# Ledger of designs, part 61: designed miniproteins, single chains, continued (4)

Each design is a single chain, and the fold is of that chain. pLDDT is the mean over its residues in the fold that is shown.

## One batch from the design tools (miniprotein)

Design m14097
Fold by ESMFold2-Fast:
Formats: sequence, C-alpha cells, structure tokens
Structure m14097 (fold): chain A 72 residues (1-72)
Amino acid sequence: MESEEEKIKRAVEEINAYMEANPDASDEEKTVYALNVIGSLNLSKEGIREAIERIKHLSEESKKILLEALVG
C-alpha cells in the first residue's frame, strides 16, 4: 500500500519527466497528462493542491485549470 505522500512524489516525478521528454507538447497536452495522472490517484483535495504546486514545467494558468477540474 502506497501512502498519499509517496503517490504525490511519484506522480510529480512522472509528470515532470513527461514534460521534460516532450518539450514541444502543447499546454493542453501537458495539462491533460497531469490531469490523468493526478486524477487516477484518488488524492484528498489538499493532496491534489500539493501535487499541482510541485509540478515544475506547467504554467500558472494550466495549474489553475487543473485545480478547478480536480477540486472544483
């Protein structure tokens, strides 16, 4: 069983690695990838906010879109 902190760490590392490997990906593609990874983990609202905050290669606008989509 993986803790919420371990899920967040793994998800952030995966998302950051994807964005670094795909620098030509659109903001929409990056946002959708992050949404799918974070959304699959059934994190708390606080955990979702923490995961989004730790993403390095996503604009503040895209982070707000993720927060609204996942938390409301």
Scores: mean pLDDT 82

Design m14098
Fold by ESMFold2-Fast:
Structure m14098 (fold): chain A 72 residues (1-72)
Amino acid sequence: MERLREAGRLAGEHAEEIVFNVSEPEAARKARILVEAAKATNPQIKISVSGSADAETQAEVARAREAIAAAA
């Protein structure tokens, strides 16, 4: 988990845009940790999260999108 937060912070510092495409719910949860850390570091960063059409993956993608919106 700490490595994911660190990766998110580095992305927030150095990237203008981050795009995540996830194929499973666990990957979506990890993407959420990364996007939360990136937005905490740079609220202006553009982040897109998408995933597989299954309900569990889409629910976790929605939570990641909520974290992005809350930081805007």
Scores: mean pLDDT 76

Design m14099
Fold by ESMFold2-Fast:
Structure m14099 (fold): chain A 71 residues (1-71)
Amino acid sequence: SGLEEARKEVEESDKEVRELVLEGASATVEGMGEIVKALAEGDKEKAREYAEEMARRVEEIEEERRRKLEE
């Protein structure tokens, strides 16, 4: 029974890690879209702000993923 519980914990952990990877990918795609839109409008300052926001969001997701891998 202990082995079955350990297997379930691994499956649940893998699911959470996969969800974080997808969240990070989604944030990157969305952020890149906003950056491209701002650049197309000639707003380099806004593009920079979106790039910084995207980088911060991706870093937060990576920190959460790192924490889950350390548990």
Scores: mean pLDDT 78

Design m14100
Fold by ESMFold2-Fast:
Structure m14100 (fold): chain A 81 residues (1-81)
Amino acid sequence: SPATPGEVAALLQLVAEELARAAASTTPEQLRQNIRGLEGLIAYLEEVRARTTDPASAARLAAAIAELRKRRAELEQQLAA
């Protein structure tokens, strides 16, 4: 079924919460857990984006996915250091 604007808004709130958790990572185990969380959320948002027919909602999801991918890369660099 097509994603509703309300579903997209709820997912964007979840994105903000996951980004806040990622920012609080200080140990290697927390970094690994948050990288896995971000990967799962990115996959879910890509599925929702594929079902989104509203251009504004699709653009908001694309921006959120880009921010999650950027944060995942930053955490991966911290884990490798």
Scores: mean pLDDT 86

Design m14101
Fold by ESMFold2-Fast:
Structure m14101 (fold): chain A 70 residues (1-70)
Amino acid sequence: SLQDQLAAQYYDLALQAAAKNQPDLAIEALQQAHKLNPSYAVAAAQLIAKYHKNQELQQAAQTFLQQLNL
C-alpha cells in the first residue's frame, strides 16, 4: 500500500539520519513511520538501539521504544 511505501521511506530516513549522527531527524522519521505503519518504526528503532555505536542515538531510540511500551 502507499502507507507501507511511505513507512518504508521513513524507516530508511531514520537509519540514514542515525548514520549521520542526526538524532532529532532520526526520531522525527521514527514518529512519522509509526503513524503510517508501527512495525516499520519499531524495526528501525530496535536496529538503532542495538547496533548504532552512538550512545545518544541508542538512548534516543530506546526512549522512543519505551514510549510505545516496548
Scores: mean pLDDT 82

Design m14102
Fold by ESMFold2-Fast:
Structure m14102 (fold): chain A 79 residues (1-79)
Amino acid sequence: SDETIDLFVLSLINENFELALRAFEAIPEEDRERLREALKKAEPAIQELGNPKVLEIVELVLEGRFEEARELLRELAAE
């Protein structure tokens, strides 16, 4: 849902990786293109944040590398 995608984006900007992981895992496969468009729209805020781990997650999602993005989110959520 748009609400879950918005929660994921907001969680990344707030560097809340536990919430970002939960939101990401709740996004169904049919919404993945919508997620990518939301991240493209959020690019100015993400670049202003300047967190290299957030930038890496965004790049993986934009490249369609969803499993690698999930693994990185799991690592960051465990810290």
Scores: mean pLDDT 86

Design m14103
Fold by ESMFold2-Fast:
Structure m14103 (fold): chain A 61 residues (1-61)
Amino acid sequence: VKIPEGAINKPDDEEAKKLFLEYAGEEHLKENISSLDDPARAAGVALRGVADELDREWASV
C-alpha cells in the first residue's frame, strides 16, 4: 500500500526525530541496517533501544 510521504515526514515530530538520531547515533543505525539478512532481528533491536530510553527516563524520576 502507498502512503503520502507528508503524512510520515511531517515536521511536527522534528524534535523527537532529532533526539532519536542523537541518542541512537548513526553508528547504531548502521549496525541495524547491516543486519538486513535478518530484518526481524533488526526490528527487535530497534524496539529494545526504545524501551531502554523509556527505562532511563523512568529511572531518572
Scores: mean pLDDT 52

Design m14104
Fold by ESMFold2-Fast:
Structure m14104 (fold): chain A 77 residues (1-77)
Amino acid sequence: DAGEVQRRALELAARARELAERAREKGMDSLAEQAYQIMIEASELVERLRAGELSPEEGRRRVEELDKQLEELEKQV
């Protein structure tokens, strides 16, 4: 379901933004930058899904990859 994958990507972008802000407040500049990059990639994924440039299956795989990266960063703050 393309709508479900799009919602997950939007939620992921929001989580990454929040993590970037928290990391910045703690002086973890490198981690904040990495979280910010995940936010950008998740936002681009939403746009590509809306444009029909990605299949729901490919979109889901991309979301899973970004989610794993974000989870790893979340453990560090």
Scores: mean pLDDT 85

Design m14105
Fold by ESMFold2-Fast:
Structure m14105 (fold): chain A 75 residues (1-75)
Amino acid sequence: SLVEQIQAVFNDPSLSFEEKLRKVSALLASQMSREQLEFALAGLEEKLADPSLSEEEKRAYRIAAEVLRERLAAL
């Protein structure tokens, strides 16, 4: 299942925090239509414009946005 794949990524001690975020974002993006990907990307870009975000939150949203852009380009 998707949940088991996500759990496997989080439980992999060989992966960095960034690699785990990228892999989980890619797994989620693989379940999304073009319209859902475009909507999600717009939401992430809006979140990244928020000056109250921590550096950790900004990094996570940037990684997710990058993965969604890569997935859209591959469709």
Scores: mean pLDDT 85

Design m14106
Fold by ESMFold2-Fast:
Structure m14106 (fold): chain A 68 residues (1-68)
Amino acid sequence: SASEVLLEFLKELGKIEKEEGFDIEKFKERAEQLIKERNLKDPLLLAIAKAAMKWSIKELEEEKKKLE
């Protein structure tokens, strides 16, 4: 189902976030590659996936700023 595809994407996104830590560029590259590999064709699912990626990037950026 669409919901299952989105849940698996979000799980992998969270794993990438944890593995890359504060390497935001590497996180972004891997997240964008994940979207391509999952071949998300539904515009709504793609929009939600991109929004989740942007939220993770913003969160990592804010945490990195606190350490700098």
Scores: mean pLDDT 77

Design m14107
Fold by ESMFold2-Fast:
Parts: C-alpha cells; sequence; structure tokens
Structure m14107 (fold): chain A 68 residues (1-68)
C-alpha cells in the first residue's frame, strides 16, 4: 500500500462519521510528511493510535487498511 492510499483510507473513515475538515487536513499533512521522511514505523503508530483512541474509527475497517 502506498502512503497516499493509506492517508486517503484514514481520511475516508474519519469523514464517514462526521465532517471534520481540520482533522482530515492535519492528519493528511502529518502522514505525508512521515512517509516522505521514511518514518513508516511512526506512520503506522499514528494509525494504530487513532484506531485505539478515536471511537469514530471502525477497528475492523482500519485493520483491513493496515493489512493491505
Amino acid sequence: MSIEELVEAVNEIIRKDEKNEKSVEALTEIFRDLGERGRLDHLLAWVRWMQENDPRIDKEEMEKVLAA
């Protein structure tokens, strides 16, 4: 999976529950920056953190994204 695909999948999940434009923009920037710097471990940690701490994130859907 590309960084762009991961970012888009996370943004889509967030947008499905409630429009949160600032959060979507901030997460997109962070994920792209981490990916460009080769910090994939940090990127995955952020995705896992969101899955655990944001109740709007469907844990099953997020696991499918992380497994791809």
Scores: mean pLDDT 56

Design m14108
Fold by ESMFold2-Fast:
Parts: structure tokens; sequence; C-alpha cells
Structure m14108 (fold): chain A 64 residues (1-64)
């Protein structure tokens, strides 16, 4: 499960970097990261709580 969490974090971070480069606001980036993280968790069949999802997005935001 840790490998899947890392995969989600890496992918979401790349989405955030791309959006930051395009001049998106922190609020817009966070919302897009949250939606993409949910999508990836579902595709990877990984059950994440809302708190775990928020922690992944928060970590990604620190890297962008």
Amino acid sequence: SMDKIQEILDEVTEVGRHMRAQGASDETIRAAMTEHARYLAEKLNLELSDEELEQIVEEAMRRV
C-alpha cells in the first residue's frame, strides 16, 4: 500500500508543478490535486480516508 501512496503522491505533485507553471493559484492547484488523488486511489483500488487524502495533497503542495 505504501508503494501505491508514493505513486499517487508523485503523480499529484507533477500535476501541481504543471499547474503552478501555468500560473494557477494555490486554491486551484489544491482542488485539482485533491480530485486527481481521488481518481488515482480509485484506479489503484486503494482505500484512503479523507484525512489520508488531505495529507497526500498537503505533502504535494509543499513540493510544488
Scores: mean pLDDT 88

Design m14109
Fold by ESMFold2-Fast:
Structure m14109 (fold): chain A 73 residues (1-73)
Amino acid sequence: SLQVSDLEDYALELATQLSLPPVLFDKERDKILQGAVDTARGLYDKGFLPESLLIPWAKLLLEQELRALKAKL
C-alpha cells in the first residue's frame, strides 16, 4: 500500500537537488506528500492505475509539486 513514508526520502532528496529553502520545504512538506498519495490512490481506486505503479506515479506527482513550488520562488 502507498503511504507518505514511502515518499519521504525521495521528497527530501529532490528538495535538496532543487535547492528549496528548508523552512519552506518543511512548511509545505506534509501537504504536498499527502496530496501525491491521495491523488495516486484516487487513480488506483478508479481502476486507472495498477498497484505496481502507485509509488512511481506518486513520485511523479510529488516531483511536479516540488518543481512548481521552486518556480513560485
Scores: mean pLDDT 85

Design m14110
Fold by ESMFold2-Fast:
Structure m14110 (fold): chain A 87 residues (1-87)
Amino acid sequence: SSEHEKLLEELEELVKEAERALEEKDFDTLRQKFLEIRRLALEGRRKNLPITERSLKIEKRALGILARLDAEDPAFAAELLAEMAAL
């Protein structure tokens, strides 16, 4: 659906921006981007949008960024994960 396509496109852009923020050590921007990713992912769940190969690739990329963050700053990663879980 057009709604599903738009959601995946927005998630891809947010993940790209989060990756850039991590590379730049801009942890405030990284946090904001992941909170937006979490909110959009929850919206997708609420709308019962299908899990596709594209959505799984987005998730894998996001998890990779979080893994890199955890390796660099585990305390910040733990705080971010807690904030995302609270949404």
Scores: mean pLDDT 87

Design m14111
Fold by ESMFold2-Fast:
Structure m14111 (fold): chain A 89 residues (1-89)
Amino acid sequence: SLLEKDREALKAQIEELRPAAEAGDKEAQLEMAMRYIGLGVISSMLGDDKEAAEAFREAAELLSTVEPSFSVDLMLTFAKGSAEELEKK
């Protein structure tokens, strides 16, 4: 499906951003977090709740290292809440 292709594209983009993000590039960390949020949403839509929860947890971890702002705090709250709901059996 188109969603499955988008998921594979997001995974590839995350891996391309990883070296810069791990080197402490704050822009790369933010972009990687946004891709993880997208991966979480698409994985959840595809019924892959475990992968979705893992993606949201990774997004939350990255966002916690970015300079606080209204947008970052909103995204962090969304990612943490989404992961917690998906882990709720």
Scores: mean pLDDT 87

Design m14112
Fold by ESMFold2-Fast:
Structure m14112 (fold): chain A 90 residues (1-90)
Amino acid sequence: SELIEQLEKLVKQLEEAIKNKAPKSEILKILEQALDTYGKLYNIPQEVVDQLKNEIKNHLDANPDKFYEDAQAIAKYFQKAVEEAKKKLA
């Protein structure tokens, strides 16, 4: 439950940062924190989480014109993960 609450908070922070067009560095920091929390919630090895962080950063860097759109798509993925985790605990 604590990890679900933490991920939900990070997703809300991410959505707000994207809405306000915060600096890319700030959005990336929140994304990395969300990935770390997601990894802990689903017992994903840290090595795999770190690989996913690098792949996401590389994708975002390769598509700078779509940065905010791509970040929003990732945020929606985490939002669905939070909703599914809550259903399993109900």
Scores: mean pLDDT 84

Design m14113
Fold by ESMFold2-Fast:
Structure m14113 (fold): chain A 71 residues (1-71)
Amino acid sequence: MSEETKKELIETIEELLKKGYISEEEAKSMIDAINNGDLAAVLKGLEELKEKNPEASEVLDKMEKLIRSEL
């Protein structure tokens, strides 16, 4: 995964945390997965977040597309 993609994904997770859509624990888990290149874990996390926060689904879908472009 490119450094630009990692930065964009991390910034988006931080914004979701700021808005209260995810917990600090969920944010940390996803950021760790991104930094480790565990794209499968990131995708699973995004699916779980979409189920819990349908209002954030558009943002989460854009993140998923970015991750899938790196696979």
Scores: mean pLDDT 79

Design m14114
Fold by ESMFold2-Fast:
Structure m14114 (fold): chain A 84 residues (1-84)
Amino acid sequence: MLTQEELEARALPHTGPEPPEIDPISGEPLKEPIRVRTASGLEFWADGEAAERLVLEGSGLLDPESVLRAQVDRGMELMIRGLS
């Protein structure tokens, strides 16, 4: 299981404006880029599915409000574009 220090070390290179090709949470290809925040307040790019799973597992590593907001915002954008 990821520690806070491990997550922050993985997230630091990915705080820029462009999403990475690989998700820093899972190490897998980034499918659904969202901006999330660690519990310590560091904002970074992550995969939406990986971030949601980490919150649902009760890890305490991510700010759950940041993940929920990012997922809602993305869901609204997809709905507005008519993607079903």
Scores: mean pLDDT 75

Design m14115
Fold by ESMFold2-Fast:
Structure m14115 (fold): chain A 90 residues (1-90)
Amino acid sequence: SEKELAETKKEISEEYKKLIDEVEKLYLEGKITEEQYNKIKELFDKFNKEVDEIEEKYEKGEITPEEAIEKMRKLLEELKKEVKKIIESS
């Protein structure tokens, strides 16, 4: 439903903000390099573009609210996984 999509967008935004805050803290504490930080910022930019594309498809009626929710949740999970890989690369 549209209400479930709106709630999901809020949850994703909150989790995304937490991820940004965690990455910035790691960089400020010297736990990741500038190269790692820049790679993660590129992943954040890609994530935002892909979320915008899903929202555009939904607004055009090309996908259902349920499909939009599934795609957005999957993008967030993939983002978290890729960020973790970069952080764990030494």
Scores: mean pLDDT 87

Design m14116
Fold by ESMFold2-Fast:
Structure m14116 (fold): chain A 110 residues (1-110)
Amino acid sequence: SVEEIREAVEKALEKAEEAAKLSEGELQKKIKEAAEEFKKAFEAALADPSKINEFIEAAGQLGQVMQEAVHKDKEKQKELSELTIEFSEEANAAINLLTENARATKAAQE
């Protein structure tokens, strides 16, 4: 359902927000900007299934920025790593649900 997709996206964004709170300066800014792009790509993909690949790319970019934070902060490395893994799990759940929703919509039109 759309509600389940939105829940997964919101959970992914919560993990990114927590990673941003643990980060400072340019890394915090990069995580916040990548999270905004992830959210925009999600809304675009929900409206247009042809944009699902753009949402997957945005999720990958946010994950990479979070992984950069893991490598740069030795004291918070474990917590940032756990948040990055949890983000990836929720983002993958959202991608899978969104893809299935698109397939179901197409099948209903045929």
Scores: mean pLDDT 87

Design m14117
Fold by ESMFold2-Fast:
Order: sequence, then structure tokens, then C-alpha cells
Structure m14117 (fold): chain A 97 residues (1-97)
Amino acid sequence: KFVDELRERVLAAIDASPEEGRRAMEEAVKETTKRVAELNKQADDLRAQGLASPDPEERQRLIDEANKLYQEAGDIDKKMSEVRREASARLRAAEAA
């Protein structure tokens, strides 16, 4: 999964050095912010298309697709918050060792 791949990359960078870990985390935050913005934009476009559709079945399908993308964006943000918490703990442990 997207965030799981970023997590592994960040943790591996921390194991290499605290400085590389911090840089990897900054890059991961930029990647997730961009991905979330893209998903929300796609969802907004699908929702607008659904609301404009005269076909009730097409409207429901497009709105359901939009809601799925909003949920995916929210899940990425939530998982990334967990990654930041884990990375911070690992960085502290690495610097203390």
C-alpha cells in the first residue's frame, strides 16, 4: 500500500542515519500531501458529475465513487500520522543509542 511503502522507506532511512531519516520523512509528507490533494480533486469532479446527472443510477454510482476517493484520502492522512509518530520514536531511540 502507498503509505506502507513510504513507512518502510522512512524507517530504513532512519536506520541509515537520523539525518537521512528526517529527509525521508519530509519527502514522504510531500508525497502524501500531493496524493491526498489529487484524490480529493478527483472526488470533487466525480461528485459534481453525479449531481449534474439526470440518471438516478449514474448519480448514485458517481457519488459512491467520489465518497470512496474521499475515504481513501482520509485513510492516507490517518496512516501518515501514525508513520510520523513511529518515525519520531525511532529517531529518538536511534539518537539515544
Scores: mean pLDDT 85

Design m14118
Fold by ESMFold2-Fast:
Structure m14118 (fold): chain A 80 residues (1-80)
Amino acid sequence: RAAEIRAALAAAAPVAEAFEASLSEEEKAEMEALWDQFVAALKAGDKAAALEYARKLAALLPEELREPVLALAEALIEQA
C-alpha cells in the first residue's frame, strides 16, 4: 500500500511540480493551513477531523494527485 502510493506520487511528479509552480502565495498558504490542521487532528487522536482536512486538501489538487494523497493520509490516520 505505502510503496504503491509512493510509486503513484513519483509517476505524478511532473504534474505535482507544474501544479506547485502555478499556485499563488495565498493558495499555498491555504494548502499549508489545511496540512497543519490535518497534523494537529492526528496529534489530538481525532481521526474523523484528520480525514475531513485530508479530503479538503485533496480536493484542491489535480485529479492525478487526489487519490494517492488521500490514500497516504488514510494510511497515516490508521497508524496514528
Scores: mean pLDDT 75

Design m14119
Fold by ESMFold2-Fast:
Structure m14119 (fold): chain A 86 residues (1-86)
Amino acid sequence: SAKKEANREKVLEEVERMFEAIKEGLKRLDAGEPAVEVIAELLRRGERAAAGVVAVLAALEQGLKTLEERLAAAEELLRRAEELLR
């Protein structure tokens, strides 16, 4: 079915773009760029899923002990990044 193959290729392209955006974000974090600024740039590009993943990974570096605290830290990074878009 040509339609199923076309849908599969589109999903794979979207996933590949998302992973490349995540890799770019992580590389910038490793280079010492502020997480909020990296997340804000991903949001400006419309890479919302990548921005969310990068925020969660950046929050894990804060040494927080509970999953709820790590999620709250990621949500705060996203909130601060959204403020940079204003």
Scores: mean pLDDT 79

Design m14120
Fold by ESMFold2-Fast:
Structure m14120 (fold): chain A 72 residues (1-72)
Amino acid sequence: MSMEEILEKARELAKEVEELSKGLDPETAQHLIRLARAYLEGVELAARSGNKKMAENNLKMLELLLERARAL
């Protein structure tokens, strides 16, 4: 996966977490949104520094966060 594809995927996953959070209690929603934004920021920072491994790791954390959110 290219860095551009990782960035696009990360933005999509973060938006999906925010969308799912609309149906959750406010405290859980705030926690999930905060984590999604942190991991997305991690991907964006990694992209700026050319650190593909860090970008992939933050993307993986977003994927796991989304699966956790879907299980609620």
Scores: mean pLDDT 87

Design m14121
Fold by ESMFold2-Fast:
Structure m14121 (fold): chain A 82 residues (1-82)
Amino acid sequence: VPSKEEIEVESDVALAVMAASVARLLASRHELSPEARETLRRLEEAVRRAVEALEAGRLEEARRHVEEAFRLFRELLRILEE
């Protein structure tokens, strides 16, 4: 049975994956600026690293990548609102 910490990190990684999916869907409806494209690329990379860290059992590393992913998601939404 996973630990409570593992469940918490798994949930956070799942939310980050969903955020990246939403960002990609929103991006598909807009002509992306170079800044928006780069931010989306960084978001997807952060989510990929979070998943890899979680799969490797590196929970603290996974948390850091999730935090970076949500920061980038908020930045992408700001750019798309301009």
Scores: mean pLDDT 84

Design m14122
Fold by ESMFold2-Fast:
Structure m14122 (fold): chain A 81 residues (1-81)
Amino acid sequence: SMSEATAYFSKKMTEAAKKGSKGTDKEARKLRGDAIRDVVTTISGDEALGEKLGEEAASGTFEKTSEMSMEAMRIVLESAK
């Protein structure tokens, strides 16, 4: 259901963000980006969207990553209608 998808997406995006931590290391940022890409691709079915948001998460600050997570969740919810 939509509610279950929202809960799952929120949980996985939070886990993805934590996986890379708030660290400044290139490796930590890459792990965060890869995790967010995989979550977005799995939930939305849109690989291109996953790649785009993953790259933004890898290059951005934690705050930007949080904003991208919220926007990704909104897009996924709209596409599921």
Scores: mean pLDDT 64

Design m14123
Fold by ESMFold2-Fast:
Structure m14123 (fold): chain A 61 residues (1-61)
Amino acid sequence: SKGEQVEDLLVAYAAGAISEEEFIARMQELGASRETARRALELLRQGKGREAYELLVRAVE
């Protein structure tokens, strides 16, 4: 279920539905650090969405 929440948050951010700060705050609620959430957004901006997802899933498990 955490993996599904991570995917939903990445999709919402990519669609412009949530801000960077909201994304980071919600990822911290799931157990990721602020630094990990920011790194994942950097990967997403580089077109590395799969790597961003895998990084976040590992952080929240």
Scores: mean pLDDT 87

Design m14124
Fold by ESMFold2-Fast:
Structure m14124 (fold): chain A 74 residues (1-74)
Amino acid sequence: SLEEVEKEIEEKVKEIKEFLEKNFDKETAQRLIKGVDDLKKVLLEAARAGQLSKEQVLVILEWVKKEAEEAAKK
């Protein structure tokens, strides 16, 4: 269902935000979290409009998470 899709997107976004808060300084984390919230809004609108599949949205969010994890290792 659409509600299940939205729940999975919300859970992935929450994981990314929590990672950012733990691994970056406060100012950088706040800026990145704002970017993630903006991206989430666009992805949810695209999913509701049938322009992106659930799988496509989750792949985009997984790439964001992976990039944040790699950046934090430096």
Scores: mean pLDDT 83

Design m14125
Fold by ESMFold2-Fast:
Structure m14125 (fold): chain A 86 residues (1-86)
Amino acid sequence: MKRTVEVPAADAAELVRALAELPGATVQINGKDVTPEEAIAAGERLAARHDKATLTVEESADSLTFTVRAGDETITVRLPRAALRA
């Protein structure tokens, strides 16, 4: 399942911060693997430059992928389902 919504860029940056710090999180900027710290900093820069961001949530059998996009910058956080206790 894939869902896309438009959110305030500040909220998208806060989401990246929360998710990137979870155990097992994998983060990318523009398709390149980065550290959680780099992803959080990129989210803050994105929020400083843009009022709105596009958030896409994609579900698979074993993981959830969150993609934040504003302008030409894309931040992706992938989480194993085990990291998100429902």
Scores: mean pLDDT 81

Design m14126
Fold by ESMFold2-Fast:
Structure m14126 (fold): chain A 88 residues (1-88)
Amino acid sequence: AAAAAEAARAAIEEALEAGARAFVAEMKAGGASGMSEEQMLEQGRVVAEDLGRGVESGRAFMRTEEGKKIEEELRETVERGRRIIEAA
């Protein structure tokens, strides 16, 4: 149903934004020990692209093996963000 699809999209967008903010906070806190400035910028870019793909690929996502991998990575990112927020 359209309502369920909108709710799922909103939840994904919120989770991805929370994960992205947690990632930025971790980078600023120096949690990227051993990561160069170039690697941090590239990782931030990858995260931003994954956010875009997560929103746009919603319908195809559930039907592809690659979508399942992205879902798992998103869940891990959200869990990391939650842990960082709870630890603060």
Scores: mean pLDDT 59

Design m14127
Fold by ESMFold2-Fast:
Structure m14127 (fold): chain A 66 residues (1-66)
Amino acid sequence: SKAQREAMRKRLQEALDYASQGTPEEGKRLFDEVAAEARRAGDEGVYKAAETATESLRKVQEELEK
C-alpha cells in the first residue's frame, strides 16, 4: 500500500540520520531491512535508494578509518 511505502521511506531517512550521527553500522542494518521490505513490496525506487545509501555509508566508513 502507499502507507507501507511511505513508512519504508521514513525508515530509510531514519537509517541515514543514524549513520550521520556516527553509527554507520546501525544505519547499514536499518537500510538493509528497508531494502528487503521494498523488494517484497515491489517498490523499486525505495530499493534503489537503500542500495545507494549502502554505497555511501561504505565510503564514509572508509574515510573514518583513515
Scores: mean pLDDT 73

Design m14128
Fold by ESMFold2-Fast:
Structure m14128 (fold): chain A 108 residues (1-108)
Amino acid sequence: SIEEYKDLFIAHLRRAVELAEKGVSLELVEGHVAFAQNYTYEFIKLAEKNPKESLPYVEELVKEASRYAERLKRLTEENPVYQPVYDEVNAILQRLQALLARIQSQLA
């Protein structure tokens, strides 16, 4: 379901950020971001099929992705090795923001 993909996205993104902040394996951080990327793709497909019902889930994902992107951005200022990880999460955020704008336009 769309809710399951939302929960899986948030869980993997949260884990990636927490692991990065702890300074653990970059490979494991990148792995969790890759899972979040895949769940974003499936989430978008479901949201576009049911825009009205999906709107609150898209709003929640944009809010959560924004929070985690901000945390990663702060981390990159101290440790530039996380810049590619931040860039990937920021790209996901931009994709979700574009989806939100499309759905809001369709429902107006």
Scores: mean pLDDT 89

Design m14129
Fold by ESMFold2-Fast:
Structure m14129 (fold): chain A 100 residues (1-100)
Amino acid sequence: ALEHLEKAKEAIKKGDYDTAKEHIQKALDELRPKLSPEELKRVYEVLEKLTLALADKDEEAALKYLEALEALARYVEARERGDEAAAAEYRARFEALLAE
C-alpha cells in the first residue's frame, strides 16, 4: 500500500491526477481486507475529502489526505508485525490529520 501511495503523491505533484487515482485505488485494494468495518468507514471519509480535492485540483489538500492514508497504511503494517506502540502513534497521526 505505501508504495502505491508514494506513486500517487508523485503523480499529484506532476499534475497527473488520473495516475494518482489509479495508485490510490491500488493502495485501497491492498488495505481494504486488513481493515475493520470501523476503520473502513474512516477510510471512506478520507476518500470523500481526497476525491473533492482531486476534482478541485487542490494539490495541498490532496497531499494532506494522502498523508492521512500513508499514516493508516503504516498503522496496518505496525499492527501486522505486533508493534503496538508504533500502531498507536500512526493511528493518532491519522486522526490528527483528519481533525485539521
Scores: mean pLDDT 81

Design m14130
Fold by ESMFold2-Fast:
Structure m14130 (fold): chain A 90 residues (1-90)
Amino acid sequence: MSKKEQEIKGIERLFETLLKHIMPLLPPSQQQKAKQAIEKGKEEAIKKVEEGEDVEKAAIESLQKIRDELKKLGAPEEALKKVDEAIEAL
């Protein structure tokens, strides 16, 4: 695989793992909007990497936007911490 294909695959795994870990922490009323925010963030990060942006920078910027959206939804602190852990792992 090319370096870029591996980087994109890494982003896909990161955001899918985040989705899996965050969803059980959210009230049912927030789950659909949170899923949409995470999926959109994944797509935006992949597009930026395809356009030549640094993979870590693209991922961090998208994760920060997801954190802001979750905070606006009133998500529990535990869910916000999962986003922070994903950023720190990069």
Scores: mean pLDDT 85

Design m14131
Fold by ESMFold2-Fast:
Structure m14131 (fold): chain A 78 residues (1-78)
Amino acid sequence: DKELEKEIEKILEETKKYIESNKLNEREAASLLTGTVLRVIGLIIDHEIKEKTWNPKRSSEISKRVLKELEEALEEAK
């Protein structure tokens, strides 16, 4: 889905630019990134449900992996 991909790219690019432009500290950047990633996961899930390609097992595994990587990044970032 090109529209979903474009929306995700836009969100990630805007988040990156906001961090750079506002010189966010590590805590602020981590919080913003966490919120952004959760929004992206929500968009992917909503899209798969709408397209009837939703697989609870697949989506659950993706979400769990992303959350684990975020937890590790947040623990390291200070």
Scores: mean pLDDT 69

